# Designed miniproteins, single chains, continued (4): the designs that were tried, part 5

Each design is a single chain, and the fold is of that chain. pLDDT is the mean over its residues in the fold that is shown.

## One batch from the design tools (miniprotein)

Design m12141
Fold by ESMFold2-Fast:
Structure m12141 (fold): chain A 91 residues (1-91)
Amino acid sequence: HMAELTPEQREAVRWMAATLRAVGALYELYLDVKQGKASPELKAAIDAIEKGEKITPEQRQALLDYARERFGLSDEEIAALEKIIDEIQKK
């Protein structure tokens, strides 16, 4: 029960939940791109990520805007999505 967790443990659980939602949203976004349902900018961003190439700031913003509009992601879930993108782009 969340009431039995410390404040730090509650923040960790909240971040974990936001991360899982962000992962789900990224997967659905990937499927939308593969099904031809997304803009050319989103397709270019996903293609770059698959090739291990760095996405542009404009492509990054397009991914975040799409996730917010399409899946109703909160600011915390968008922050989790940004961190996931950064980890994928780390190399």
Scores: mean pLDDT 80

Design m12142
Fold by ESMFold2-Fast:
Structure m12142 (fold): chain A 60 residues (1-60)
Amino acid sequence: SSSDISGFLEALAAQNYDAAEKYLKKLPKPVAVGLLKLAEKDKNKDVAIYAREKLQELAS
């Protein structure tokens, strides 16, 4: 779980969204939502957009 969190954050920093999605799927929903809400506030607009889209997908 901590390894999957680290993998997700490293993937976002690299803007590797395919890898980020793979790690995100391994996380419990509350943890995934928390990380995505944090990423939505990222200074990198591409990362913020990715996070918003994933939050919408998880809500459906």
Scores: mean pLDDT 84

Design m12143
Fold by ESMFold2-Fast:
Order: structure tokens, then C-alpha cells, then sequence
Structure m12143 (fold): chain A 118 residues (1-118)
């Protein structure tokens, strides 16, 4: 139904924004410069919004795309493995609070593996 689709789209956008904010806060807490953390969060949010607007991503998928983009942007910015891991964990925790425990655990495992390669 159109009303259900619009509500799901709004939820997906809100979750992407919540994830991007959590990533920014985690990066700042991990010692990243505020300007760098903001740019990474903005890149993450753009990816999440694109997934919702262009591909019709549901909230869990939008959040996962936002986390993946934020983690990739943090790594490309040359941030420490600890900061990259903190960003991924912060995004996964948002998913966990929304009842997506299995997806959150899978994302945390993937981020931990990537951080270990840095």
C-alpha cells in the first residue's frame, strides 16, 4: 500500500540519519578531527539516502549501506583501525536498538575483520 511504502521510506531515511550521527559521534570520541568526522558522516548519509531514494531500500538495508559507506570513508581518510572499528560498532548498535541483532552482529564481525587488515 502507498501509505505503508511512504512510512517505510520515512523510517529508512530516519534510520540512515541516526546511523550517520552515531558514526560522527563515535569518530570524534575516537580522536578524529570534528571536520573529518563530519565529512565521513555526510558521505555515509548520502549513500544511505541514495539507497532509499533510488533503490527503495528498507530501514535495515539503508542502515547497513550507511554503516558500510561510513566505515569505507573512515578507512580511506586514513583513520586508525580503532576509529574505523568504533564507527562500525556505533552504526551496528543503532541496528541492535531497533531489534536487528543478527544483522548488527554480522556487520560488527565484518568491520572487525576490515579493521584488522589496516
Amino acid sequence: MMAERERRREEALRLAEEVARAIEEALIAAGAPEEVARRIAEAALRAGRRAVEEEGADPATAAAVTIAAGVAAAARAGLSPEAVLAAGRAGAEVLRRRGHDALAAAIEARVRARAAEL
Scores: mean pLDDT 87

Design m12144
Fold by ESMFold2-Fast:
Structure m12144 (fold): chain A 83 residues (1-83)
Amino acid sequence: MTLEAEGDREVLEEAVKQAVDVTLKEGSAELILRSPSEELTREMAEYAKQLAASAGAVAEVEFFGTEARIRLTKLPDDSVFFL
């Protein structure tokens, strides 16, 4: 499932939370974020990575100026331990 969000921090944070929830239910999701600044876009991408990791998923991010494309994948139940 592909989700798109554009707006301020609060809107983007809610979109990240929804994308992580969808990823845990469906196994994967794609989230496209657009913000008024590259700095906010990078901050939201980092938030997505941290939230995904905490929930048992991985976020892969590609940046296009003020846009970030985030691909989310649920980790397998047989988690691999990385040092």
Scores: mean pLDDT 80

Design m12145
Fold by ESMFold2-Fast:
Structure m12145 (fold): chain A 61 residues (1-61)
Amino acid sequence: TPAIRRAARSLHKAGLTQKEIGEILGVTQSTVSYHVSRGTPAEIDPAQLARDLEEARRARA
């Protein structure tokens, strides 16, 4: 769950739409919207993003 939140925020900062992020992470657009809406600005770290995506994929299984 925390990995999904971090991954969603990082992908949103990278310019992906909430729908695209939901498809990548295997969650609903509403879940993505909840995690990315009006949050603190997060820096995009490619290494951390890769780890967060792997954790999110495991969490959705």
Scores: mean pLDDT 67

Design m12146
Fold by ESMFold2-Fast:
Structure m12146 (fold): chain A 112 residues (1-112)
Amino acid sequence: MEELKARLEELKKQALAKIPDFSDEQLEKAIEILLKAIEEVTRRLRDKSLEAEILEGLALISLGVGKLAGDLKFALRQMIDALLEMGKLALELGDIEAAEIAIKALEEVLKL
């Protein structure tokens, strides 16, 4: 558990550090990766916790606000935060596979 939590926190730090240097194309790809992961994690945790649906809702609101304001970097930062919290929630609920979905998505963002 602690090793996966530490990995999620480290991936968040690395992803956030890359955002200032992202092109518009990289921002759009990162958002697509995170949206798919957030939706999949929410689907897996939906029957166990309403917190997952709340975190998904906050991520979608942040994406809408970012698009309206022309600030996709803001949207991406909020979505990374939401996915990290969802990954931690998955670990608390014993769903290691859901936590791994969050980890893989953050690793894919780092490869952009």
Scores: mean pLDDT 85

Design m12147
Fold by ESMFold2-Fast:
Structure m12147 (fold): chain A 58 residues (1-58)
Amino acid sequence: MAEEIREALEEMKKAGYKELPVADLSLPPTYVEDPGRYRAERFRANAEALLKHAELKK
């Protein structure tokens, strides 16, 4: 989880977040630039981080 959270922050900073509004946590498991099943697992951690981030932005 710690590593997934770190990666989630990296992706948000890169650019994915700006195009994908995650205010309602409706992000697809293929949101990040991480292909394969890894995104499905790691995206769950990203969704948590993105949700918190979206709360501030919304």
Scores: mean pLDDT 52

Design m12148
Fold by ESMFold2-Fast:
Structure m12148 (fold): chain A 118 residues (1-118)
Amino acid sequence: MKKKILVVDDNEENLRRLKRILESEPEYEVLVAHTGEEAKLLIDEYKPDLVIVDLDMPGLSGLEVVRYAASRGIPVIVVTGASEEVQKEALELGADLVLRKPFSDEEFREAVEKAIES
C-alpha cells in the first residue's frame, strides 16, 4: 500500500526538490501544499501518513500545521533554518523530528524513513 506524504512549503524550488527525492521511492505518493490553509484542507481530505512542514513560511502557519497534523495522530517532520527556540516549540506542538537546513538528500530520506516507520 502506498504511503501518502504531504509536503508543505511556500518555496517552489524546495517543493520540487523534496517531491523529486520522495518520488524516487515507488511506495510514496506525494501531495503538496503552498500554505497552511491548503495543508489543513489536504490533511482532512487525504489523511496523509506523514506531513513535512517548512517553518520558514511567512507567519505562524507552519506551527499551526504541525499542531493540526499532530493532534490527528499524523507524524510530522519539521524542516527549518529557524532558531533553536522555534525548533523546540515545534517539538512541543507534536513534531516527531526536526531536520535543520541545510540538509543533504540522504539526511532527508533517512528522516522520512524513520518518521514513517514509527
Scores: mean pLDDT 84

Design m12149
Fold by ESMFold2-Fast:
Structure m12149 (fold): chain A 98 residues (1-98)
Amino acid sequence: SRHDLLLAQIEHALAEFLELLKEAGVPEEDIARVEERGREVLELAREAEVGALQAALAHLQSSLGELSRQIREGKLSPEEVYEAVLAALDRAKEILRS
């Protein structure tokens, strides 16, 4: 279904955030906290309407692209990467709750 395809894409985007945190040198304990926040996003996504899923996915993909570029350019510390990822996930949760 459309819903299942969007869920799979959100799950993939969340996995990409975890890889960015590892590449940026974020400690494993902090990565585990992001993983927990990602599970909260997936729980909300399972119950969300297709429109909310599309909006959340677009937000996550946009945030991934911007964050990946900032990391590549050496503009962010590991702490800043961690905070940016948490903020992106928290906004995704807000979108999914609409």
Scores: mean pLDDT 90

Design m12150
Fold by ESMFold2-Fast:
Structure m12150 (fold): chain A 90 residues (1-90)
Amino acid sequence: SEVERKVEEALAEIEEEIREFVREVGEFYGVSEEKTEELYRELLEQIREEMLREAGPDPERLEELLERKKEEILKGIKELKKKLEALKAA
């Protein structure tokens, strides 16, 4: 569907930041590379489902909603990275 296509396009723009963040968290907690990749895929699927839910009732606002969602996710990653760096410095 067009909604699914737009969601995949939005995810593609942020997937590198998500993958890198999950890798950093996995390394900090001593998680295997295989398990880290599984966690990344699970997180990506959760984000996809949330984007599809929010894309819901207004097709004219789909792109605006997806941009806001990308910003929220990237902001969340940035804040979590700050917390991870604080833990590393302890």
Scores: mean pLDDT 80

Design m12151
Fold by ESMFold2-Fast:
Structure m12151 (fold): chain A 87 residues (1-87)
Amino acid sequence: PLPALPPESPEVRELREAIRAGDVERVRALLEKDPSLAQELIPTEYHLLISPLLEAGLVPDPAKREEIIAILREHGAKENLVEPVGP
């Protein structure tokens, strides 16, 4: 069974908005404050939970996109929504 879509936490919302804005410094500051945000799934307006790396992939500025992806990866973000069945 799939879990119901949880309500967005203020921290997850701030991370999503910072990523969408391409605000590299805000993303860095949020993850320095709470590194676990890189592991949190971001709720979308389409009723889907996506990884922060997938959200970062939608940033229109390539330089900002790559920097945000690097910061997320440094804090342990995964590209898949679920952990692989076999290592």
Scores: mean pLDDT 68

Design m12152
Fold by ESMFold2-Fast:
Structure m12152 (fold): chain A 87 residues (1-87)
Amino acid sequence: SPVERAIERGRRLLDWLRANRASAEELLTYLRLFVQEIARDFSPEDARRVLRELIRRVEALLPTLSPEQQAAAREAIAYAERVIAAL
């Protein structure tokens, strides 16, 4: 489904960011862009599903990140939650 493909895109984005040793700034920027794209392109119900799965995956990665990356990741999570609330 389009939702399952979007969830997989989020997973691949996180894998790509790790593989490319993304900075805290890059992590925040790419995650915000992904959240904006999902909110624009999907119904509120489907966007909530994709973004909640993204939040779960980012939270699971928190213990493996530097303190700066953890701060950026938490900011990205907070942003995604605000976007979900506004859907």
Scores: mean pLDDT 91

Design m12153
Fold by ESMFold2-Fast:
Structure m12153 (fold): chain A 62 residues (1-62)
Amino acid sequence: AGRDLFALSGRGMSRTYADEALERGRPEEGIRKIDELGEKYKGLVTDEMERVREELERRARE
């Protein structure tokens, strides 16, 4: 139950960080912010955060 609230918030935050970083042309900054979010929540949003982080990494390598 409580986990659902944090998962929803974390999903929104991960997407916001990704969108902001991509708009600035700096996917690496988005990755860093997502890593900090993951450290703060210790696995509450790991699956969504990991997916978004991988997408940003792929875009940074291209």
Scores: mean pLDDT 67

Design m12154
Fold by ESMFold2-Fast:
Structure m12154 (fold): chain A 87 residues (1-87)
Amino acid sequence: SEELAEIEKAVAENGGPAVTAQLLREKVFPAIRKAKEALEKGASEEEKKSIEYGLPSARHSAELLAAHPDPELAAVGEEALKLLEEV
């Protein structure tokens, strides 16, 4: 699929699966946690709409990563799915 090709391209551009997993943990996971905190602290209507709009795409990407044959990408995808379920 186009999404799988885009993931593979991003992984290659990042320098491989291990580097991609590290970048997701360092940059994406904090953003997911921040979204959760914003919702818990009573985010604005605009902020809530932005988070809700982005969640389906983020979840779909995490599902694709969790199904990836590389164990590091699969692990980070599964961890991302768990974090997204808490939002």
Scores: mean pLDDT 79

Design m12155
Fold by ESMFold2-Fast:
Structure m12155 (fold): chain A 80 residues (1-80)
Amino acid sequence: TEELVKRLREIKEKIKDPRIRELLDTSIDFLENTELSEEEKEEIEKYLEKLEKEPSLENALELEVYLGVLEIERGVKKHL
């Protein structure tokens, strides 16, 4: 998790678009407060690779959507 947070912070430092930076801040906050499985880390690494190659709003949104889905899945598992 620390490695993923560090990579996101490095990506954020290269970005001037405040919308993308806000999305990355939300993703960082999620990762700092969430224990990830190895499978979840591998999936997130794929999104980080896309962001490192092309730091676009679309790629930032794709990561945020994936993390939102994980949050929902974890919420459902807590109540089941």
Scores: mean pLDDT 78

Design m12156
Fold by ESMFold2-Fast:
Structure m12156 (fold): chain A 78 residues (1-78)
Amino acid sequence: SEKEEVEKLLEEGIRLVEEGRAALAAAPPEDIPAAIGRILRGIGLVTEALLKAKKLLKEGKISQEFLEELEERARREG
């Protein structure tokens, strides 16, 4: 479902940010650009998920409470 697609995008985005941050903590100088790239990709997916969720709310396919939960998770974890 479109709701599940949004949840997957958010989860993947958060995962990439977490992986990128972990990689930065252990990265030699040569690997820093790759770690940053992972973080930026993660941020992009989180943004895409939230924009899609706002569209689904307007279409009546998700609740306001569900959107607020996604936004809170993105703020805390992404």
Scores: mean pLDDT 86

Design m12157
Fold by ESMFold2-Fast:
Structure m12157 (fold): chain A 87 residues (1-87)
Amino acid sequence: VEEELREGITFLLTDALAETDVKLGIVSREEALEWMAKIAERAGLPRVAEFYRELLEMSDEEREKKLQEHYAWLNERLDPLVRELAA
């Protein structure tokens, strides 16, 4: 649970920052994914880093599908926790 929580928080923080930069056109999607992978590796979260590196190797169609599945999983797990932390 602790490792999953740490991974989830890392995903939320890095995804929020990277998505904002991509939407603003500051970085490409590929650059954002590479940054997220490097951040996760530095944080000692190899599973998170591997996930982002796998996305870089996928086709655009596979990548979009994988990201949607990942965000659905993340939201289901972390929404209750985020609400508890915000209370």
Scores: mean pLDDT 67

Design m12158
Fold by ESMFold2-Fast:
Structure m12158 (fold): chain A 76 residues (1-76)
Amino acid sequence: SIEELAARGEALLAALSPEARAAIEAAFREAVERVARGELSKEEALELFSERVLAATPAELREELAELLEEMRRTL
C-alpha cells in the first residue's frame, strides 16, 4: 500500500544525516510545486525527485531507496 511505502521511506530517511534529509525534503517540495504550476507531469516530477534523492543518499542505502522509488512509480 502507499502507507507501507511511506513507512519504508520514513525508515530510510531516519537513517540519513540531517543535511541529506533536508535536501530530500527540499527536492520533494520543489517537485510538488512544479507539478502544481503545470511545469512538470507527475511522472516527470517523480523522475526528477528520484534523481536528486539518490544523489543525496549514501551509497549503502541507494539500492534500497531506488527499489522503493521504483515501487512508488508503479503505484502512480
Scores: mean pLDDT 75

Design m12159
Fold by ESMFold2-Fast:
Structure m12159 (fold): chain A 105 residues (1-105)
Amino acid sequence: MEEIEKALKEVLERYGDKELVELLKEGEEAIKENTNEGKAEALLKLKEIAERLLSDPELSEEERIILEVIVKYAPEMAEAFKNKDEKKIKEISEKARKELEQRLA
C-alpha cells in the first residue's frame, strides 16, 4: 500500500510528465473525501497513470509488477465502489494483495 504509492511517485518523477503528476494529486484528493464515488474516481485515475507509465522501457521489474496489478484490479475495484458492493471490494482487494505479495516476493 505505502510501497505502491512510493513506487508510483518515483516512476512519475523519473517520467517527468506533469499531466500524470496532476492525475495522481487529483486521485489523492478524491480518496481524502472518503466517499465511494471519490474512491472510484481515484482508482480510475491510478489506472490511467499506470497504463501510461507501462510504456516506459526503463521500468524496473518491481515497478512494472505494481503498475500491472493497478491496471488489472483498479477498474474492477472502481466499479465495486460505485456499486457500493462491500463483498466485491473485499474480494478484489484480497486478490490484488495476494498477487502483489506473490509477484514481489
Scores: mean pLDDT 73

Design m12160
Fold by ESMFold2-Fast:
Structure m12160 (fold): chain A 67 residues (1-67)
Amino acid sequence: MLSEEALRAALSGDAEEAAKKAAEAVEAGGGDKATADSALAGAKSGDKLGASQAAGAAAENARAAAE
Protein backbone atom coordinates (compact mmCIF):
# COMPACT_ATOMS: atom_id res chain seq x y z
CA MET A 1 0.00 0.00 0.00
CA LEU A 2 1.23 3.52 -0.74
CA SER A 3 0.91 4.60 2.91
CA GLU A 4 3.12 1.67 3.97
CA GLU A 5 5.68 2.61 1.30
CA ALA A 6 5.69 6.20 2.59
CA LEU A 7 6.45 5.03 6.14
CA ARG A 8 9.18 2.69 4.86
CA ALA A 9 10.85 5.53 2.96
CA ALA A 10 10.64 7.82 6.02
CA LEU A 11 12.28 5.16 8.20
CA SER A 12 15.12 4.76 5.67
CA GLY A 13 15.75 8.53 5.77
CA ASP A 14 14.55 9.18 2.21
CA ALA A 15 12.38 12.20 3.00
CA GLU A 16 11.64 13.11 -0.63
CA GLU A 17 10.45 9.59 -1.49
CA ALA A 18 8.45 9.41 1.74
CA ALA A 19 6.70 12.70 0.96
CA LYS A 20 5.91 11.60 -2.59
CA LYS A 21 4.46 8.26 -1.46
CA ALA A 22 2.50 9.95 1.33
CA ALA A 23 0.94 12.38 -1.16
CA GLU A 24 -0.13 9.44 -3.36
CA ALA A 25 -1.55 7.62 -0.32
CA VAL A 26 -3.52 10.71 0.73
CA GLU A 27 -4.99 11.12 -2.75
CA ALA A 28 -5.94 7.42 -2.93
CA GLY A 29 -7.39 7.32 0.62
CA GLY A 30 -9.14 10.69 0.56
CA GLY A 31 -7.02 12.19 3.33
CA ASP A 32 -5.69 15.70 3.87
CA LYS A 33 -4.14 16.89 0.60
CA ALA A 34 -2.78 20.07 2.24
CA THR A 35 -0.68 17.99 4.65
CA ALA A 36 0.70 15.94 1.75
CA ASP A 37 1.51 19.12 -0.23
CA SER A 38 3.37 20.54 2.80
CA ALA A 39 5.45 17.35 3.08
CA LEU A 40 6.45 17.57 -0.60
CA ALA A 41 7.39 21.26 -0.24
CA GLY A 42 9.53 20.47 2.80
CA ALA A 43 11.35 17.63 1.03
CA LYS A 44 12.02 19.85 -1.99
CA SER A 45 13.47 22.57 0.28
CA GLY A 46 15.91 20.11 1.89
CA ASP A 47 14.15 19.97 5.26
CA LYS A 48 14.46 16.20 5.55
CA LEU A 49 13.33 15.94 9.18
CA GLY A 50 10.27 18.14 8.71
CA ALA A 51 9.40 16.40 5.44
CA SER A 52 9.67 12.93 7.00
CA GLN A 53 7.43 13.90 9.93
CA ALA A 54 4.85 15.51 7.64
CA ALA A 55 4.95 12.49 5.30
CA GLY A 56 4.32 10.18 8.23
CA ALA A 57 1.40 12.31 9.37
CA ALA A 58 -0.06 12.39 5.84
CA ALA A 59 0.22 8.59 5.54
CA GLU A 60 -1.54 8.16 8.91
CA ASN A 61 -4.25 10.62 7.81
CA ALA A 62 -4.79 8.64 4.59
CA ARG A 63 -5.09 5.40 6.55
CA ALA A 64 -7.65 6.96 8.94
CA ALA A 65 -9.70 8.31 6.00
CA ALA A 66 -9.72 4.86 4.36
CA GLU A 67 -11.14 3.24 7.50
Scores: mean pLDDT 65

Design m12161
Fold by ESMFold2-Fast:
Structure m12161 (fold): chain A 71 residues (1-71)
Amino acid sequence: SRLIRVTDVEGRVHTFDAADGEAAGRALAEMVLAGRISDEQAERAATLLAALGHLRGAELVGRAIRERRAR
């Protein structure tokens, strides 16, 4: 399985299995909306999800970034 690794704003590392790209995208979107990861970390994760063919997961993360920026 391919793994997606993100570091949160407190320096904790979170690892997601890219084999379930939608579940990874949902978890990452929740972290974005909670302010737990930076826009740069979230955008890198969304780009990797899209590159791996997980377009729904990438869409979920992208939408969360836009919602947070609109606040």
Scores: mean pLDDT 82

Design m12162
Fold by ESMFold2-Fast:
Structure m12162 (fold): chain A 88 residues (1-88)
Amino acid sequence: SEEERARRREVLRMAFELLTLIKKNLKDDPEARELALSAVDLILQLYRIDPEKGREFYRRLVEAIENRDLDAIKELYNEAKKYLKYHH
């Protein structure tokens, strides 16, 4: 339960940070915003299964959003989707 509480706090922190970055960096690009929001959902799901892999993808998504790199966001979305399909 203590470990579960720590994981819930980390999920909320990661979600808040990603949503804040999306709002700041992608507000003028609806397509990029929609894709990034979908990537957030998949990466948080991945974190619940594999916290280390989830943290890796979280860091990569933060960088992609800060750089407004739509191709990197698409790649992360597809990688996370594929991982979830075969690993849970």
Scores: mean pLDDT 86

Design m12163
Fold by ESMFold2-Fast:
Structure m12163 (fold): chain A 55 residues (1-55)
Amino acid sequence: SLEAQERIQKAIEFAKKVFEERGLEYKVESVSDATDAMMDVTHYLAEEGKPLPEL
């Protein structure tokens, strides 16, 4: 659905920003890679005690 696509796009943009802030290269080859990157970001934020993105 469009709503799901918009949420995914926002998640990707958020993950990209976090990667850049951490000095890491954001590289995505597929939608699956983008999802994995977002999962890594949310896991990192949870471990650091930071708020998760609201999408």
Scores: mean pLDDT 67

Design m12164
Fold by ESMFold2-Fast:
Structure m12164 (fold): chain A 69 residues (1-69)
Amino acid sequence: SEAELRRRIQRISERVHDLYLRHPESEKVREVMQELNDFLGRWGQLSLKEAQEKVDELEKRVKEVEEEL
């Protein structure tokens, strides 16, 4: 659902923000933050399926960065 997707986006945004605050000089954090910002600029223009696929990709990327730091 769109409401569920919005909650997932909010959680990703919070996790990325926390990573940036803790590791402001991390290139990996900068890259995932840029990916998130690019998505946030476009997600309202994507189909629900495309937005879900991008959120799945972002969640995986954030998890990888969190585990490597």
Scores: mean pLDDT 83

Design m12165
Fold by ESMFold2-Fast:
Structure m12165 (fold): chain A 96 residues (1-96)
Amino acid sequence: DAQRAALQAFIGKVVDVVKKIAPELADDIKKMLQEVADKLLAQGASLEEALEAMTGRLHMYLTVQVSEGKISEEQAYQINSEISLIALETAKAWRS
């Protein structure tokens, strides 16, 4: 399934970014994004719908980690910015 492969590649790139900025969150983020991807694929969501939902869920998760003092606002901003670019490039490649 090309869509599943694209989402797995997206998750891998996200985890690589998280490992550089906040490595302590990498395993939890990987599990969370995999669960979101599996649920959305089972529901017949498009790649763009899945990317939007995964990015939104990650943003909410990082906001909670900042509020709990586990990471800084700067770390959350850096991860969210990189992930938004990866999502955009994933969507562009999918439409090509």
Scores: mean pLDDT 88

Design m12166
Fold by ESMFold2-Fast:
Structure m12166 (fold): chain A 117 residues (1-117)
Amino acid sequence: SKELLERLIELNEKAAELSEEAARKAREGNIEEAKELLKKTAELFREASRLYDELAARDPDNAFDFEAKSSFLRMTSVSLENASKSNVSKEKLVKGSESAARFARRQAAEARALLEE
C-alpha cells in the first residue's frame, strides 16, 4: 500500500541520518553516543522489517521480494544492536555506521521506486 511505502521511505531516511551522525560521533571519539545512535538505527530497521512483512501479507504476487527485504532489515538490525553493546574499535564503528547509512539510503530509494510504480 502507498501508506506503508511512504512510512518505509521515512524510516529508512531517518535511519540514514542517524547512522551518518553515528559515524561523525565515532570519528570524534564519542563512542557511547555513536553506539546509542546505532541502537536507534537498529530499532528503525526493525520497524521497517515489520512493514515489509505487512506488505508481503497484502500483496501475494510480490510477497517473496518483500519477505527478502524484511529478512535483510532484521539481520542488519540485529548486527547493529550487537555492535551497540559490544567492545568495537573506533575504526570498525565508523565503517559499520557508514555501511548502515548506505544500506538505509538504498532501502529508501528502493521503497521510493516501488511507490512510483
Scores: mean pLDDT 90

Design m12167
Fold by ESMFold2-Fast:
Structure m12167 (fold): chain A 96 residues (1-96)
Amino acid sequence: RAERLLEWLKEVLPDLANLNLTEAFIVLSRIVELFHLLSQLPEDDPLRQEGLKLIKEIFTDPVKGRLVKNIFDALAKVDPQAAELKKRIEEELSKL
């Protein structure tokens, strides 16, 4: 369930600044998985709102989220599917 991914991301949040590249890819993949699960929930769902707020916190934190965001930005430059996903995430986060 989305709740398990949300709790896992909350647990790793303090260590995000200290991740290696492989660990950062795992975090990004789990953020993408969480986003897809949250997108299936109604817009007024508390879990959807909480999960999107956490994703926004990760991508806007200049220290903790830097590596994950830089990987996603780099993927979006070379992969049209990653670019489309990034746009969809940014659109949903803007509704918060």
Scores: mean pLDDT 81

Design m12168
Fold by ESMFold2-Fast:
Structure m12168 (fold): chain A 66 residues (1-66)
Amino acid sequence: RPAEELAAEVLALMERYPELAPLLETARRIIRELGGLSPEEAERQLTRQLERLKALVEARVAELEA
C-alpha cells in the first residue's frame, strides 16, 4: 500500500488511543532520519517503517484491550 494510506491507518489508531503518543514520537524521529535519502529511497523506507509502526501500534492496542 502507498505510504500515505499506511500513515492514515496509524494516525486513526493513535487518535483512538492517546496512550500510543510515544509511538508517534518514534515515527517523527524515523521520518526526520529519512530526510537525507533520495525521494524514491525515502518513500520505500518510510513505507517499511510505517508497516513496522502499524504492527507495534496494533500490538499495543491489543494489550490495552486485553
Scores: mean pLDDT 68

Design m12169
Fold by ESMFold2-Fast:
Structure m12169 (fold): chain A 111 residues (1-111)
Amino acid sequence: SLEEVVLEIVRLLLEASALLEELAAASTDPAVRAALLAQSARLSELALRILEGLAARDWEGVLALVEEAVRLLEEAVRFLREAGAPEDALRRMEELLRRLRELAEELRRLA
């Protein structure tokens, strides 16, 4: 169902947010730490906005926010690659992006 796909997207965004917080805690560079925490906060805020859209039955709004989430996660992957993040962390984030894109496509088909 649309609701189940949206809830799975929210869980994925919160997982990505948590991973960015873990990477921030492990970082010795204050600028990298600040950037990762900012990206984590943006993903968590977006997850909340998606939940609000779901509660309002605003499917057009939810779809737009999900497309924004794809862009933010693409930005996070690019940042991690440029910052020389550990290969394991980069692979985990790339897998979350792949799953998010699949869920976004499913949401578009159901809407």
Scores: mean pLDDT 89

Design m12170
Fold by ESMFold2-Fast:
Structure m12170 (fold): chain A 80 residues (1-80)
Amino acid sequence: SEEEKKILEEAKRILDKLVDEYVKKNPNLTPEEIKEIKDEAYKEVLELIEKRKISEEEIESLATQSFNYAYGKLVAKKHG
């Protein structure tokens, strides 16, 4: 729906901001790792939107949760 598209676009904007802020604090991240975090976080947000009726007030929380999930997966992969 158009409403779901707007929620997804807003979540992506918040995710991009979170990634940019994190990159500034962690200069050792490669472009490939940054892309992996973004792609995984976007996928998680999409799945959460599909499984749950989301309000605008929940968008920031969901974006933050999705970012943390994606970052956690990257950390686990690095430490094998």
Scores: mean pLDDT 77

Design m12171
Fold by ESMFold2-Fast:
Structure m12171 (fold): chain A 80 residues (1-80)
Amino acid sequence: SAEAERLLEELERGVQEYSRLAKEKDPSKSAVMDQIEEGVRQLVARARALLAADPSQADRIIEVLRRMTDYVRQKLEELK
C-alpha cells in the first residue's frame, strides 16, 4: 500500500528528528533515544513484513500508523 509506505516513512523521519532535537537539548538522553530509534526501525520492518505476508491487514496497519505519526508530530511540537 502506497499509503502505508508513506506513513512508515513519515514515522521514521519524525522519530529521527525528535531524537536529534532531544539529544541536542539533553545529551544524557542519547542512549534512550538510540533505543527508541532502534525500536521504531524494528516496528517498521515488522509492519512491512506483515503487509507483505497478509495484505488484508493494510487498513488496520494504516489506522495504527496514523495514530503513531500524529503522536510523534505532537511530541515534536512540544519539544520545539
Scores: mean pLDDT 86

Design m12172
Fold by ESMFold2-Fast:
Structure m12172 (fold): chain A 61 residues (1-61)
Amino acid sequence: SRLERAIARAVELVRRLYAEGKSGAEIQAEVEALMRREGLSPRERAEVLAAVLRTMSELVG
């Protein structure tokens, strides 16, 4: 689905930027830009953000 693809792209983006040493603020800005580009609803944005937060938690430990 569109939402599943957005989540997958956001998670991949977060993992890549974290590996590149980008700050949390830079990662947040890029995730926000992705959500705007995909034209997500508030509910869909919440699901993307939940996946992003889980991914960040896994990366930081």
Scores: mean pLDDT 86

Design m12173
Fold by ESMFold2-Fast:
Structure m12173 (fold): chain A 59 residues (1-59)
Amino acid sequence: SRKEKALEAGKIGEAAGVRTAIATGDAALGQRTGNETLTKAAKEAGLSAEEARKVALES
């Protein structure tokens, strides 16, 4: 469950980052938006951003 929540936060962040990069043409802004969205989603799920990033990278 915790690992699944972390993976979901990672997917949400990646989707937000990709959408922002496409909409703005700014890959750096996309990366920042993705990281901020991942952090917010992880926090709402009771996870640290570090846990969510680790699970996303290992998956």
Scores: mean pLDDT 77

Design m12174
Fold by ESMFold2-Fast:
Structure m12174 (fold): chain A 82 residues (1-82)
Amino acid sequence: SVEEIIEEAKKEVEKIIEEARKNKSTTTDDVLNKVQELIEKVAEKMKQAGLSPEEIQAVETVLATLATRALMEGAYLEQLQK
């Protein structure tokens, strides 16, 4: 169940980032807001599943790191294309 929550969360982060890369109307702030909402939703689901605060924080960190890396890669690619 925990593994399923983590897998679904990772897929949602990837989807948010992919949509942002394809849609010129999506801003960095829009992506950050969507990721934050997802992290909060996932944290509540994990808490309901009986995970420890440490485990929840670890997953939140992983999701935030994935989003940050994808955003940095996007910014780097934009700089290379200019």
Scores: mean pLDDT 74

